# Ledger of designs, part 114: designed miniproteins, single chains, continued (4)

Each design is a single chain, and the fold is of that chain. pLDDT is the mean over its residues in the fold that is shown.

## One batch from the design tools (miniprotein)

Design m15938
Fold by ESMFold2-Fast:
Structure m15938 (fold): chain A 73 residues (1-73)
Amino acid sequence: ASREQLVEAARRLLELARERPGMPAGDAVKELVAQGVDEGAAIAAAIGANESGGNSGRVTPESAERAVELLSA
């Protein structure tokens, strides 16, 4: 996936995490793909958020926001 696709996936993941805090990373990937996000970009954004959140297997608004910052740099 391109850098722009990764940043877009991370931003959509952040909005999803704000709507559904603490959802499993795998469920977040499925929702992003259903919204038309590139599967590879969705997986990479979810991995980045999970790692930023201490590898809990869940996506929070805080972990997703950190992933957006890191992928946008």
Scores: mean pLDDT 81

Design m15939
Fold by ESMFold2-Fast:
Structure m15939 (fold): chain A 80 residues (1-80)
Amino acid sequence: SKYAEEGRKAAENGDGQKMADYAIKAAESGDVEAMAETLWAAAQHADRGNREAAYGVGRIAEAGSKNPAGDEATRLAARR
């Protein structure tokens, strides 16, 4: 979806806040797979030392704790 694409672009640019916003919008639209893909991409960047991506992962996790779609997206990302 466009939200997944924008989230991945934000992660590539190191914009953790924008990445989290687009991932959450994808989940709110019912696109759990798109949220999971954005989360997975952010985790990869964070693992490589990207601080903004690490911040974005935290933001997505916080939002997911309030929305079942976020929990499902986290579970799907963890299986990749």
Scores: mean pLDDT 68

Design m15940
Fold by ESMFold2-Fast:
Structure m15940 (fold): chain A 116 residues (1-116)
Amino acid sequence: MELAEEAERRGREAAERGREAARESTGEGSRRAAEIAARAGELAARGAELAKEGSSPELSREALMLAGSGATAAGMAATVAKKSEDDRESRERALEAAREAAEAASLAARAAEEAL
């Protein structure tokens, strides 16, 4: 249970950081990357929530799918941020949000696997 709670908190934190980074971004690429990172954090948090709800194979499978989608979105966010020509600070904020979302998604996937 502690792993799923940690993943949910980190996913929500990553989503908030992504939204803040998007709002503060000075360029289109970094703003887009931050928006994707925020969605990745939301997916990780939702996956972790389902992992906490119980032991049905269907819920565990849905939790794994959400965690996987979060990981994919976080990877996309990092790629977009790295390729952006925006100022360094905007790129670094988007990359940090993407990294945090990827870590949350990894924890959510582990929590879902433990529920199986």
Scores: mean pLDDT 85

Design m15941
Fold by ESMFold2-Fast:
Structure m15941 (fold): chain A 56 residues (1-56)
Amino acid sequence: EKVSEELGEAIKNKDRKRIKELLQTVYGLDEKTAEELANMDPDELVAKIIELSPRA
């Protein structure tokens, strides 16, 4: 998916705002949850994203 590539780039660039936006848009997360995830260490964030896809 194209959106997964964008999320990967945002994580790689440490773009917390972009990560938060993509988490809300793609995974349907609440703003607060997306904010928490966007503030995680990149490794923890990647692990959580994998855990959320496809079954959360």
Scores: mean pLDDT 73

Design m15942
Fold by ESMFold2-Fast:
Structure m15942 (fold): chain A 88 residues (1-88)
Amino acid sequence: MVSLTAPSSVKEGSSLTLTGSLSDDVAYVQWLLNGKPISSPVKATSDTTTLTITNVTLSDSGLYSVVGLDENGNVVATGSGKQVTVLP
């Protein structure tokens, strides 16, 4: 299971930090914004994963989520997404 912690809103030009908690079966993590990958999958080396976006813009608003992948790229962990709104 993946648990995601994120603020509900951030101010434009600020930094946004999202933290996910991972199960032991996760080999890679994939960050998504509105269901679209925002990075390449990253190898999981701990029970947590963190994404930091600096100088956020209005286009960074949306539903953030994390999926856990096994070593073969199969989804083994999912969690509820977090809606983040960037304010002007």
Scores: mean pLDDT 79

Design m15943
Fold by ESMFold2-Fast:
Structure m15943 (fold): chain A 94 residues (1-94)
Amino acid sequence: SEGQKKLDELIELVEKLKEAVENRDLGTFLEKLTEINQLLKEMKAKKLISDEEYEELVNLLSEAYEAVLNGDYEKAVEYLEKFKEKIKEIKKKL
């Protein structure tokens, strides 16, 4: 389904976000974060995810971003892993 394909794309993008955090590559991190946020907005608009799921996912990304800004890269990776787990949970419901 379109929802499953978009969720798989989110998983691939979050793995690239984690790699950027591990490499201390802020430029790549911001690029991939922007791509994920655009994809989440599209999915919400198409009702492929609920408003509650969208808010939870955006909050996890915001926490990861704040952790990166504070130099807490381990905490950033933890939030991105929680994001990935939430995506997998949503995918199981499709």
Scores: mean pLDDT 88

Design m15944
Fold by ESMFold2-Fast:
Structure m15944 (fold): chain A 74 residues (1-74)
Amino acid sequence: SVREEADRRWEEMLRRVEELRAAGASADEIREVLNREFGRLVDRLLAEDTPEAQAEVARLVERVGRLLDEIDAE
């Protein structure tokens, strides 16, 4: 399902961010990777042109926003 794919991709993204943090990557480097991966995922989901995909995009936007706030130390 679209939700299962979105959840799987989000988990992959979180693992990558965790690995970067453990390796001592800068906030700028983590933000760049996260924005790149998130952009690719959003483009793929929106290409499906379904209400379900749009709902998952909205959910991901909220998740990414929260994670970026934590990375930016706001």
Scores: mean pLDDT 78

Design m15945
Fold by ESMFold2-Fast:
Parts: structure tokens; C-alpha cells; sequence
Structure m15945 (fold): chain A 115 residues (1-115)
């Protein structure tokens, strides 16, 4: 199974934050891809055809320097999945602290396992 994780940036701190989720999904035998913003997500949906798409809380970059709000980001990702990969399940991450995120990783992995 192929899992796409959408991230707001490739900054080391951002990638380090998502690393526990990525590692846990890989330990379960999933092929994990990371896409940056809406442009990277569109490309990954076309090229990788993921079975699941994990969407972060908060804003995402679009083309160029523009950042869309969390609600607009969720809407645009949902529209991209319906257009390019309608079979994929979309999983939305809640806004949580770093400590709460580790507990929520188990719940995300369980949702992916149900696919």
C-alpha cells in the first residue's frame, strides 16, 4: 500500500516532526511518499497514485510564495484527490502539540491499516 504525507515544507524541523509517523508507517510495510504543499501533492497524486493521503493541520504553500489557510488547504487537497486519485482515502491530522502528536500517530496508523 502507498501512503502520501503532505507537509508544509522540507525544512529539517518540519521533516523531523513527521519522521516518527513516516518511520511507523514504513515499519508496517507501507511505501511512504512525502509531498510539499499543493503543487507537490498534485504531482505525487499523478505519479505515485497513493492509496491514502495524510493532510497536515494548518496552511499549505501553493504555486510560488502564497500560503492557503488550513480550511482552504483541506478543500484543495480533497478536490485534487477526487480529480486525480478518487480511490484514495484522505486522512486529516488534528492540530496537536508535539507530545500529543506521538499519541495521535497510533490512531493514524490504525486508520491506514483499515484500508
Amino acid sequence: MKVLIVVPSKAPKTLEFYKPLIDKLKEKGYEVFVAVGLYGTRKALKEKKPDAVIVPPGGLPIDGLEIVTSEEAKKRITELVKELNPEAKVIYLPETSASSFEEYIDKIVEEVEKL
Scores: mean pLDDT 74

Design m15946
Fold by ESMFold2-Fast:
Structure m15946 (fold): chain A 90 residues (1-90)
Amino acid sequence: SSEELKEKIMQKAEEEIKKAAEEIKKDPKGKPIADAILKAFEENKSKSVEEVLAAISKVAGLASKTEVGDKAKGAVIEAANKVKEFIRKL
């Protein structure tokens, strides 16, 4: 069903976002950025995957004034691309 498909897409988004957050957290300065990304996911997961990806991209973009923020932006872009590829294969 369309509902089951949306749940599967959101589960894939959660998996990839959590992987990105763990990678960002390998730098201690990245922990606040990773925590903010995870918070943006939690606050938007009841809406849509598009709103989740927009929210985490906004958070990472605001952090990109630092070296660790630029790495966080890269990790978020990679996570979003993996989610989009998953949707394309459905």
Scores: mean pLDDT 85

Design m15947
Fold by ESMFold2-Fast:
Structure m15947 (fold): chain A 95 residues (1-95)
Amino acid sequence: MIEEQAAKLEALYATPEEEVVARGRELVESDPRYRRLYEEALAAGLSERDALALVALADTLGVRAETFEEMVEKLKAILAEVVAAKKNAPVSLTE
């Protein structure tokens, strides 16, 4: 479970911030669910870029929530687990 989420986060970290933001914007424009999450994130005080990055992250991790607060709590839990797992099992890709 955590290894799959860690791999998805690693791929996201390897993606330039501009591409992550662009992906978030595309998701917001194509899916009313992500548009609502984006609007709630802005209302909560996130910048446009941070709100779009949050949408891209939620999609990448497959996280679903009814409210912005629930989404943030679920993402925090996933990030904490991924960070803990990465500390215990650092894997370097053989190039």
Scores: mean pLDDT 69

Design m15948
Fold by ESMFold2-Fast:
Structure m15948 (fold): chain A 80 residues (1-80)
Amino acid sequence: KPVEKALDAAYDYLVERLKRASLEQGEKAVEIFKKAMEDAKAGKLTVDDIKAYTYEALRIIDEGSPEGGEEAAEKVRELR
């Protein structure tokens, strides 16, 4: 499934980046990704949509300093 493959790749990249993010930035990124996963489950997401959500989440992570990335990474794992 192209959407499933894109979600798995996005999830792996996001988890890796979240280990270096602040808790606050991580929580914002998790909310964006959670919405993307819900839309994918409903069959409403394309691969391009997943890329857009991932880029937005990574941008939020990149704007913050690393202050609790392990906690944020754990929340993302719970979304699988």
Scores: mean pLDDT 67

Design m15949
Fold by ESMFold2-Fast:
Structure m15949 (fold): chain A 98 residues (1-98)
Amino acid sequence: MEKREELMRQHLEDAIADLEEAIRGLESGSLSKEEARKLLQEAGGHAALAYAASPPELKPQLLEAVNLTARAIFYLGKDREKAAEYARKARELLLEVL
């Protein structure tokens, strides 16, 4: 519904912005692990709120984006390249929904 669509869109935009900043910082090496973790956690939170506000048709894509953001966080201490890859995949899915 209209108000839920606006809420979902706002959270999608916030999640995408946080993911874009995290990806840039991870790829350039300019972000610490802690800074990247914070951005990815904020992005995951916004994606989860978008999921809650979303219609049933969009829920599978949004849930996958939430899971990919969690995978990016998991890889921060193990493989920063994989962390950036999962963050990029999460961003791509959120852009498809937007």
Scores: mean pLDDT 87

Design m15950
Fold by ESMFold2-Fast:
Structure m15950 (fold): chain A 80 residues (1-80)
Amino acid sequence: STKQISDIPLLNDENKEILKGITVQDLRDDPSLIDEIAPLLKMDPETTADLFHFLLTGSKEYLGKKIREDVYNATKFLMD
């Protein structure tokens, strides 16, 4: 079964509903989807930015600093 972004443990029920049915590959195939979805999420902006940067790039570094360890640990199951 395909791993879903809505399975991320950091997400509350509202955010899970917003992200329902979206995969990492969907975001990589159309990064503009992030521009539509990110403003709708009820999350801290830095957490949101770290999360989508990691999902899109697989990089643990964003803007010259390491992404938050809790974001990495909650999302790494989506990356091989």
Scores: mean pLDDT 80

Design m15951
Fold by ESMFold2-Fast:
Structure m15951 (fold): chain A 74 residues (1-74)
Amino acid sequence: SAEEQLQAIVAELREIAEQLKAGKISVEEALKRMEELWARFVALAPQLSPEQRAAALREMERIAKEIAKLKEEE
């Protein structure tokens, strides 16, 4: 279902953030995974409510800001 797909995307976003903070993946790997998840989200978006879309976008923005901060340090 669309709800299950959204839950999977959000779970993977949280996993990316956790692995990045733990130093288990590179910034480049995190960006690649974010790109893949963004494509999945765009395909799913027409089936989601405005509230569900907003929640997912907030999570993506949070991770993107974390990645940007790490890139600025180098």
Scores: mean pLDDT 78

Design m15952
Fold by ESMFold2-Fast:
Structure m15952 (fold): chain A 66 residues (1-66)
Amino acid sequence: SAAAERVATRLSVWAHENPNMSREEIRDKALKLGEEAGVPRSVAEEIADQIYFTQQSILALREKLA
């Protein structure tokens, strides 16, 4: 849904600005954004997991390139 896409976009931006956040911290942020957008908790949690693993992948690549 458009609402879930907006949550994912906002969370991605926030995670990029806060690169050392834990999975729990990203999940908490996703739940807050999801409640604001009317996205179910389960969907917000799935978005949080996807964003977290994307962030971990980016951090690993940065270490290899530095």
Scores: mean pLDDT 81

Design m15953
Fold by ESMFold2-Fast:
Structure m15953 (fold): chain A 79 residues (1-79)
Amino acid sequence: MSPEIKEAEEAVKRFEEEVRRMMEDPSLSDEEKVERVEEELKRVQEAIKKLIEAGHTEYAEQVAKRVEKLLEEFRAWLE
């Protein structure tokens, strides 16, 4: 597996775990939850950029679509 693909998989996994954690954590404000999800989203965006630069454009598109769906679900869950 290329390093770029592995980095993207790890970033997506962390993003999915953070979204779940925020949805299950009653102690954090909505603002704090958004900030934490946005930090992991930034890591995913950096990994997508590296995938495109490495020529893995189709895989980068798949990752972007998966992350967008999770973001829509998270935003809908908030309000």
Scores: mean pLDDT 82

Design m15954
Fold by ESMFold2-Fast:
Structure m15954 (fold): chain A 112 residues (1-112)
Amino acid sequence: SSEELVEEAKKISKELVEAAKEKDIEKMKKYAKKALELAKEAAKKGDLEAVKTVADGALEAADVALENGDKEGVKIASKLVIEIGKLMLEYFPEELAYAIGLILRGIGYELD
């Protein structure tokens, strides 16, 4: 893994989680977009650690939004989780079980 991509993934994930805690929908949208763009770049470079780092951030943001009753925040974070799971299916076939787990977890958040 590229150390720089993992560090950027950690920073973006922290901002996404903080936006979820603040119920700042515009900030959540901004950092969800950045997270997906970084995950796509990391996946193309084979950086599984960076992709998993943004997935963890998206899951934490979804959990925070769900706890706060923020349906819009849950929708933003859950869509990001699903998109990262799809990205892992494409670029990391060895992570099939983890990728499917992300997609199912993201769908579960949207149904709650």
Scores: mean pLDDT 90

Design m15955
Fold by ESMFold2-Fast:
Parts: structure tokens; sequence; C-alpha cells
Structure m15955 (fold): chain A 118 residues (1-118)
């Protein structure tokens, strides 16, 4: 089970290590603030709106946002929605040809999260 603190740490690590659009970066920064305030439903809504936008512009940013949705849902104990979000992350990343090291690292993380679900 992922704690809120673990989800926040993972999101901060993503912001530090991944090359994301400025718009996606701002969304993840706001999501971290909402999680620190216990505002999970607002964090989910913001991520869903951002994922819908980015799915038309950047498969990698969309994959990162879907991964963030998985982390938030898992912290809420919504395991089925978390699994679906991580699966969507894998699906988006697998569709990218000639993956970068950052894309491969996120794919591995999403696959490792999926392996924790019964």
Amino acid sequence: MMTTEEAIKELKDILKNLDLSEETREVLEEVIKLLEQGKYDEAIKLLEEALRRESLKSLFDAAVLSYALGLVYEAMGKEGLAEASYFNTVRLLESIPNKTPQQLALLKKAQERLATFP
C-alpha cells in the first residue's frame, strides 16, 4: 500500500529527474500541494484534465500524468483505479518508438507498480 508521503516523494522525484513540459510540471507541483492538504479529489480532477490535454500533444507527458494518477489513487486505497492508471502508463510508453532512458525508466517503474497488485 502506498502512503500519501510516498506518493508525494515519488512525484517530487519525477519533477527533479524527468524532462517535462512546463505545463505538466506546473500541474504536478499543484498536485503535490493538494496532496499535502489532503485534497485528493481535487488532485485527481486536475490530473484527469491535464492527461486529456496532453494525450493529444505528448505521449510521454500523458504517461507521466497517468502514472501520477496511479500514485494518487493508490494512496487513496483505490487499487482498481490505480492499476488501470499504471496500465495506461505502460500502454502509452509502449507506443513510443526508440524510447529514451527516461521513458524506459518510467516504463519499468509502472511495470513494477503493476506487479504489486494481486
Scores: mean pLDDT 87

Design m15956
Fold by ESMFold2-Fast:
Structure m15956 (fold): chain A 79 residues (1-79)
Amino acid sequence: SKAVIEVVFDSLHSMIGGALILMAVGFELGAKVKVEEGDRYRLTVEIRGPKEYVEEGAKRLLEAAREFGAKEVRVEFFD
């Protein structure tokens, strides 16, 4: 399974901090995390693995993004 999390921040400072925290959370989860820089202050995080771990990982990444002041957060799951 795969999840794609898209996160938008309102500043460069928030985006850099958000990227660091998202990577740290991904490391804790043991998930395969890919971080891609998008357009201004937009980050895309991709998690791949067993369905249960992907769902739990996405939830933790969403929580981390919100705590770091994300303006918008969106998640899509793929089987």
Scores: mean pLDDT 74

Design m15957
Fold by ESMFold2-Fast:
Structure m15957 (fold): chain A 98 residues (1-98)
Amino acid sequence: AVDGSAIRYLEVDYTVDADGNRTVRLRLEVDGNPAAVEQAATLIRELLRSAGVPDEMADEVAEQLRAAIAKHDRALVEVTATTNADGSVEVRVEVRPL
């Protein structure tokens, strides 16, 4: 972590079912300062990639999060990504002010 960055709460759940469907759920509190926003976007991008989300989609989610979190002094971020056994990928992103 860099000075001025603050990820105050981080919860990560990773599940794989018997059919090979993979789900990652992320919940974090992030301060809207530039260092915290970049750290949060980077962590979410890497966690999505670990769950099998394509790099391009993970990058798009990171850009969306940078813009959304920066609007607030502090935000609650929730991301759910499911990579299905058939190769389809679903990502849901919610950003709320705290």
Scores: mean pLDDT 77

Design m15958
Fold by ESMFold2-Fast:
Formats: C-alpha cells, sequence, structure tokens
Structure m15958 (fold): chain A 76 residues (1-76)
C-alpha cells in the first residue's frame, strides 16, 4: 500500500523526499477514514523531522486538513 511504502522510505538512512511525498499523496487520495488521515499526518510529521518544512510538506499538511473537513461534513 502507499502508506506502507511511505513508512519503508522513512525507515531508510537517507530519505528520498520526492518518493515519500508521492507515496503520501497517493495515500491521501485513497484515504476514506479519519484513522487513515491520522496515519498520513503522523508519517508527514516524521518526514518533516528528517527533511524540514519544505513547500511540498506544507502543501500536504493543507491537503490533509481539507480531507478532514470533507469527512467531517459527510453523512454516514
Amino acid sequence: SALERAREILEQEEVDLDAVVRALEEALKKAKTFEELNEIRELLERAEEKVGRTPAVLRLEMEIGVAELKLAVEKV
């Protein structure tokens, strides 16, 4: 899965920023629950610790917030 791929990339000594961003973007597009969004956020925070607050990281943080809002207003 995209989440598993992101976790694997983050466990490497040298983190490929482009690869982890792509994996998190893919996971975000497929996320359907708050639990999945929280896991993506946790992995993004780990990426930020390793590579800093890059424009790509900040954009993903914003997109996660938008996804959370969409889920909050959806009727179950």
Scores: mean pLDDT 80

Design m15959
Fold by ESMFold2-Fast:
Structure m15959 (fold): chain A 71 residues (1-71)
Amino acid sequence: MLPRTQTPLEMLTNYAIFLIRKEKRLNPELSKEELEEKVYPVVMDVAKNLGLSEEQAREAVRKALKELEEE
């Protein structure tokens, strides 16, 4: 069996986490909602390239924000 490290949705979620962390460091005054709105178009473009739906892109951003809140 080939080792599986990440699903496309998990890859997208990790990318969203990376983007949110980067944007928050560059603009620490951004709210959670502003971070979501700023990163969502980029995450959606990547999701489309991975064959994922817009709903899956939104879910990835939502999960990324939740994981960052739990840190």
Scores: mean pLDDT 77

Design m15960
Fold by ESMFold2-Fast:
Structure m15960 (fold): chain A 100 residues (1-100)
Amino acid sequence: SEEEKKMAELVKEIRDALIEIYDKWVKEHPELKEIVLETLEKIDEVLQEVLDEAVEKKWSFEEFAEKALERLKKVLEESEIPEEVKEEILKAIEEVIKKS
């Protein structure tokens, strides 16, 4: 469906933004490589889970975006990465959602 296509496009755009953040932070702070990668892998897992639920439950794009943001905020809150990295990731996710 068109809604499912929009959701998949949003997930791709978030993933692309997170890869750029990872590359930037790992280049500047190689010591953060392991913990940042683990956090981004957890974000990717949660995004896929939310996408699967949205498709099965026939959520609107707006409901999907709201639920995705809520769950990703929890992943970041529980993560051990620096607060500055958390803020950059959260801002990137919010900006991608706002543009879509």
Scores: mean pLDDT 86

Design m15961
Fold by ESMFold2-Fast:
Structure m15961 (fold): chain A 82 residues (1-82)
Amino acid sequence: VTLEEIQKKRLELQEKYKDASLDELRKILVEKYGVPQEIADELVNRYPLTPGLSKSRVLLFLAGLELGLSIEEAYQLALKHS
């Protein structure tokens, strides 16, 4: 999986989830993608004063998962590129 593919998928997910709250994205991470609650909570709460940055990180993480990265690989990607 290339970084370009991940960025393209992130933009698609940004449009899909443009009106989704961080609480809704947290539920999607756990319920749809099987992400551990602790990781989902960390991602949505990382920037409590700037929720837009938290949402950007969540969407990048989801892009990695949608393209077949493991939860750990997607998490490391989100940390590096958000």
Scores: mean pLDDT 78

Design m15962
Fold by ESMFold2-Fast:
Structure m15962 (fold): chain A 86 residues (1-86)
Amino acid sequence: SALALAAAGLVLGLLGLLLGLYAVKTGDVELAEVGAELGVAGERLGEAALKLAPNNPLVRALALEAMVNAGLALINYGVTKIIASA
């Protein structure tokens, strides 16, 4: 269902964010890359859910959270790469 896709997207996005935050703290670029990949996968699931149920407010809320978490995971990847190159 669209709700299941949106929920899966949120879980992957949150995992990506958490791995990204830990990677920034440790300077682990490989971990930050994995976090970014999980975040992007979560965003794609959220987008798919939103296409299936664009007017469902819960799907929209979960998809938005997945997209925000993906963006933060990508920012954490960029920050970790800058720290590692310094």
Scores: mean pLDDT 83

Design m15963
Fold by ESMFold2-Fast:
Structure m15963 (fold): chain A 60 residues (1-60)
Amino acid sequence: MEEELLKEIREAVRRLRAAPPGQHDDEALQRIVKATRKLLETKTPEEVGRIVQRVVDEVA
């Protein structure tokens, strides 16, 4: 379950980074929000922040 949420966030972050600077990928943003909310059900905000930061750094 957690690995699947991390995969969802990773894919959405990749999609956002591939978009032109003036464009907003609302679908990718919604995917990140949904996965983050799911993680917050079982983890603290601090832990979720660390996880998201690691995924963003990995994709960059």
Scores: mean pLDDT 74

Design m15964
Fold by ESMFold2-Fast:
Structure m15964 (fold): chain A 74 residues (1-74)
Amino acid sequence: SMEEILQFAIENGIGKSVISVVMELIKPYVGQQEAEDLESRVFRGEVSEEKLNEAIKYLLEGNFDKAIELLRTT
């Protein structure tokens, strides 16, 4: 399941490996343009692996607001 994939990613510190899943989950809340910009910022190294793992943890808890806030970190 999606939850199992995300849980595995955070347990192994590999949040970047599931970035496409993260973007798909937040897209309904931020829109396509911001999701694409956030993904680009991740690939540019503007969002650390540690921040991604923390954001995924909040997504798993249903705290989308906090997850999105962390992903907006410059």
Scores: mean pLDDT 80

Design m15965
Fold by ESMFold2-Fast:
Structure m15965 (fold): chain A 66 residues (1-66)
Amino acid sequence: NKKLQEEAIKKTLEGVKKLLEKGQADLALVILENANSLLPSKVIEEVIAALKAGDVEKALAIIDEY
């Protein structure tokens, strides 16, 4: 169900945002990579790419616009 998948992605991103706000970028990456392996999504891939580039502000902006 695409609607349930979108809701799961949204909740994952909300949790990741809280981790990033606490400076836990490494843990956020582990969670995002696991989520992407279970439910591949473009938004999760883009957040992972931003974090791997060291751009936490861009990662947060992507999450906030989702």
Scores: mean pLDDT 86

Design m15966
Fold by ESMFold2-Fast:
Structure m15966 (fold): chain A 74 residues (1-74)
Amino acid sequence: SMDAYIAEVSARLARLQQRIEEAIRAGDRETAIAYLRELRDLLIEHFRTYHPERADELTELITRQEEEAIAAIR
């Protein structure tokens, strides 16, 4: 169902965000970058599914946000 899908995606986003924060606190830059890239891919897939007409624009925005997040890690 749609509600089950939304719940699953939301839970996965929350887990990724927590793991990114844990990796940053541990000083594990490589692990933090890997989770940031997984977050990027998940968001891009979501927008391509639900906003296909704007997918390229949103992909560029998400990619830039990932690059800025990586640059902010020490």
Scores: mean pLDDT 78

Design m15967
Fold by ESMFold2-Fast:
Structure m15967 (fold): chain A 76 residues (1-76)
Amino acid sequence: MEKIKEMEEEVRKLLARLEQAAAAGDEAAFQAALEELDRLVQENADFIRSITDPELQERVKALLGEVLERLRALLA
């Protein structure tokens, strides 16, 4: 539970940084935040794959949906 909550908080902070960088037109800050998001996902990949609890799986799916929706909004 604690690990997934920390991951949710870290992902949302990075998404906020991406949105702020995009609004400012700061390509370097945007790329840095995107690389940090990718690293966070890679570092937690094994944990994500190990989740068998349906409630935690739905939380991860919701978080991934939020990431994809917000990234699509920034890239569209």
Scores: mean pLDDT 78

Design m15968
Fold by ESMFold2-Fast:
Structure m15968 (fold): chain A 86 residues (1-86)
Amino acid sequence: MAEKEALEAARKILEIMREALELAKTDPAAAIAYLEERRPELEENLAIIKENYPKMSPEAQAELDKILAEIARIQREFAALVEAAE
């Protein structure tokens, strides 16, 4: 089901980003390497979201948008930690 696939894909991206953020607190270089290693998985899950988003109900899109907003927040925090470490 489009909704299940997109939500599961978004949660997988969120999990990867949370792990990267936790790593960045102690070792920003290792966190960058972790994300580079996970790039194919991130790209695959992003493609699933893009394919399924227009097929989802407005309610499911709203739930997905919440997860995407959390991912964007984590990405901003990650970028700030990496910049501070240079």
Scores: mean pLDDT 85

Design m15969
Fold by ESMFold2-Fast:
Structure m15969 (fold): chain A 92 residues (1-92)
Amino acid sequence: MMYEIKSKSKGYASTDPSEVEEYRREMEKFAEELRKEGFKAVFIAESETLTADGTRVHIVVVAAASAETEEEAKRLAVREIQRKANELAKKI
């Protein structure tokens, strides 16, 4: 079979602890859906950043990838987490 490289990511940023808890639950559910779809690597990551006005924002990201090897899929998923987290940080 021809092997396809695939990646998916989803994330949210919030200053509200209640919203962050909801996003954690949504991200875990999405991660389970991605595992069911057959993605070889699925990760959830959390980080904090500061806005230009000094507001602390919490970021929650899910990323998934498939590649020829599990090792390459893991590298691709980590790269997608970093990319998505940076996108969210720039929008705040």
Scores: mean pLDDT 78

Design m15970
Fold by ESMFold2-Fast:
Structure m15970 (fold): chain A 58 residues (1-58)
Amino acid sequence: KDEIREEISKLTEKLGEAVRKLQEKKRNGSKQEDIDKLEEEVQKIVKKIVELRKKYLA
């Protein structure tokens, strides 16, 4: 359980960084391709957190 909790914590930090980058790119009028890549990265991290939370609560 502690290992899963640590992984969730690390992914949550990584998610925060990805969301900050996404918001900055949107504000700066960056290329749609860059925005799409960051949105996909955010979605991947969210899905991984959800899966780990399911394992932690099992």
Scores: mean pLDDT 80

Design m15971
Fold by ESMFold2-Fast:
Structure m15971 (fold): chain A 68 residues (1-68)
Amino acid sequence: MALVTVEVEPEHVDEVAEAAAKLPGTQKVEKVSESVLGVLANSLEAAEAQAAALRKLPAVKSVTVTEL
């Protein structure tokens, strides 16, 4: 399993959370704060693919993948 930590503009956090929830391999999306989302992925490979997809969104400031 892996965690994708997404730093996002606060006004767009819900839009990014919805996009993350629709990505393949997503087990859970959690609002850590008004500007940070945690996306729990089934595998490190899924997390890396999710990070690449989320990084393309204009409201996303940074994406970090942590293996669990």
Scores: mean pLDDT 83

Design m15972
Fold by ESMFold2-Fast:
Structure m15972 (fold): chain A 60 residues (1-60)
Amino acid sequence: TEDFKQAIIEGGKNDINQLIDAGVSKDKINEQINKVINDYRLANVPQDVIDAQVKEDNDK
């Protein structure tokens, strides 16, 4: 399950990064972040990991 969780986390980061690189609006990036957070919760990713991902994506 750890390898699966890591793959989901990396996939979510990659999806958000692709939107940023494509010049998508901040609002659409935030929408994708919320979708990724929901996917993390469904995959039972710890809340602290989710919080770290959201902070990383919003700080840039």
Scores: mean pLDDT 70

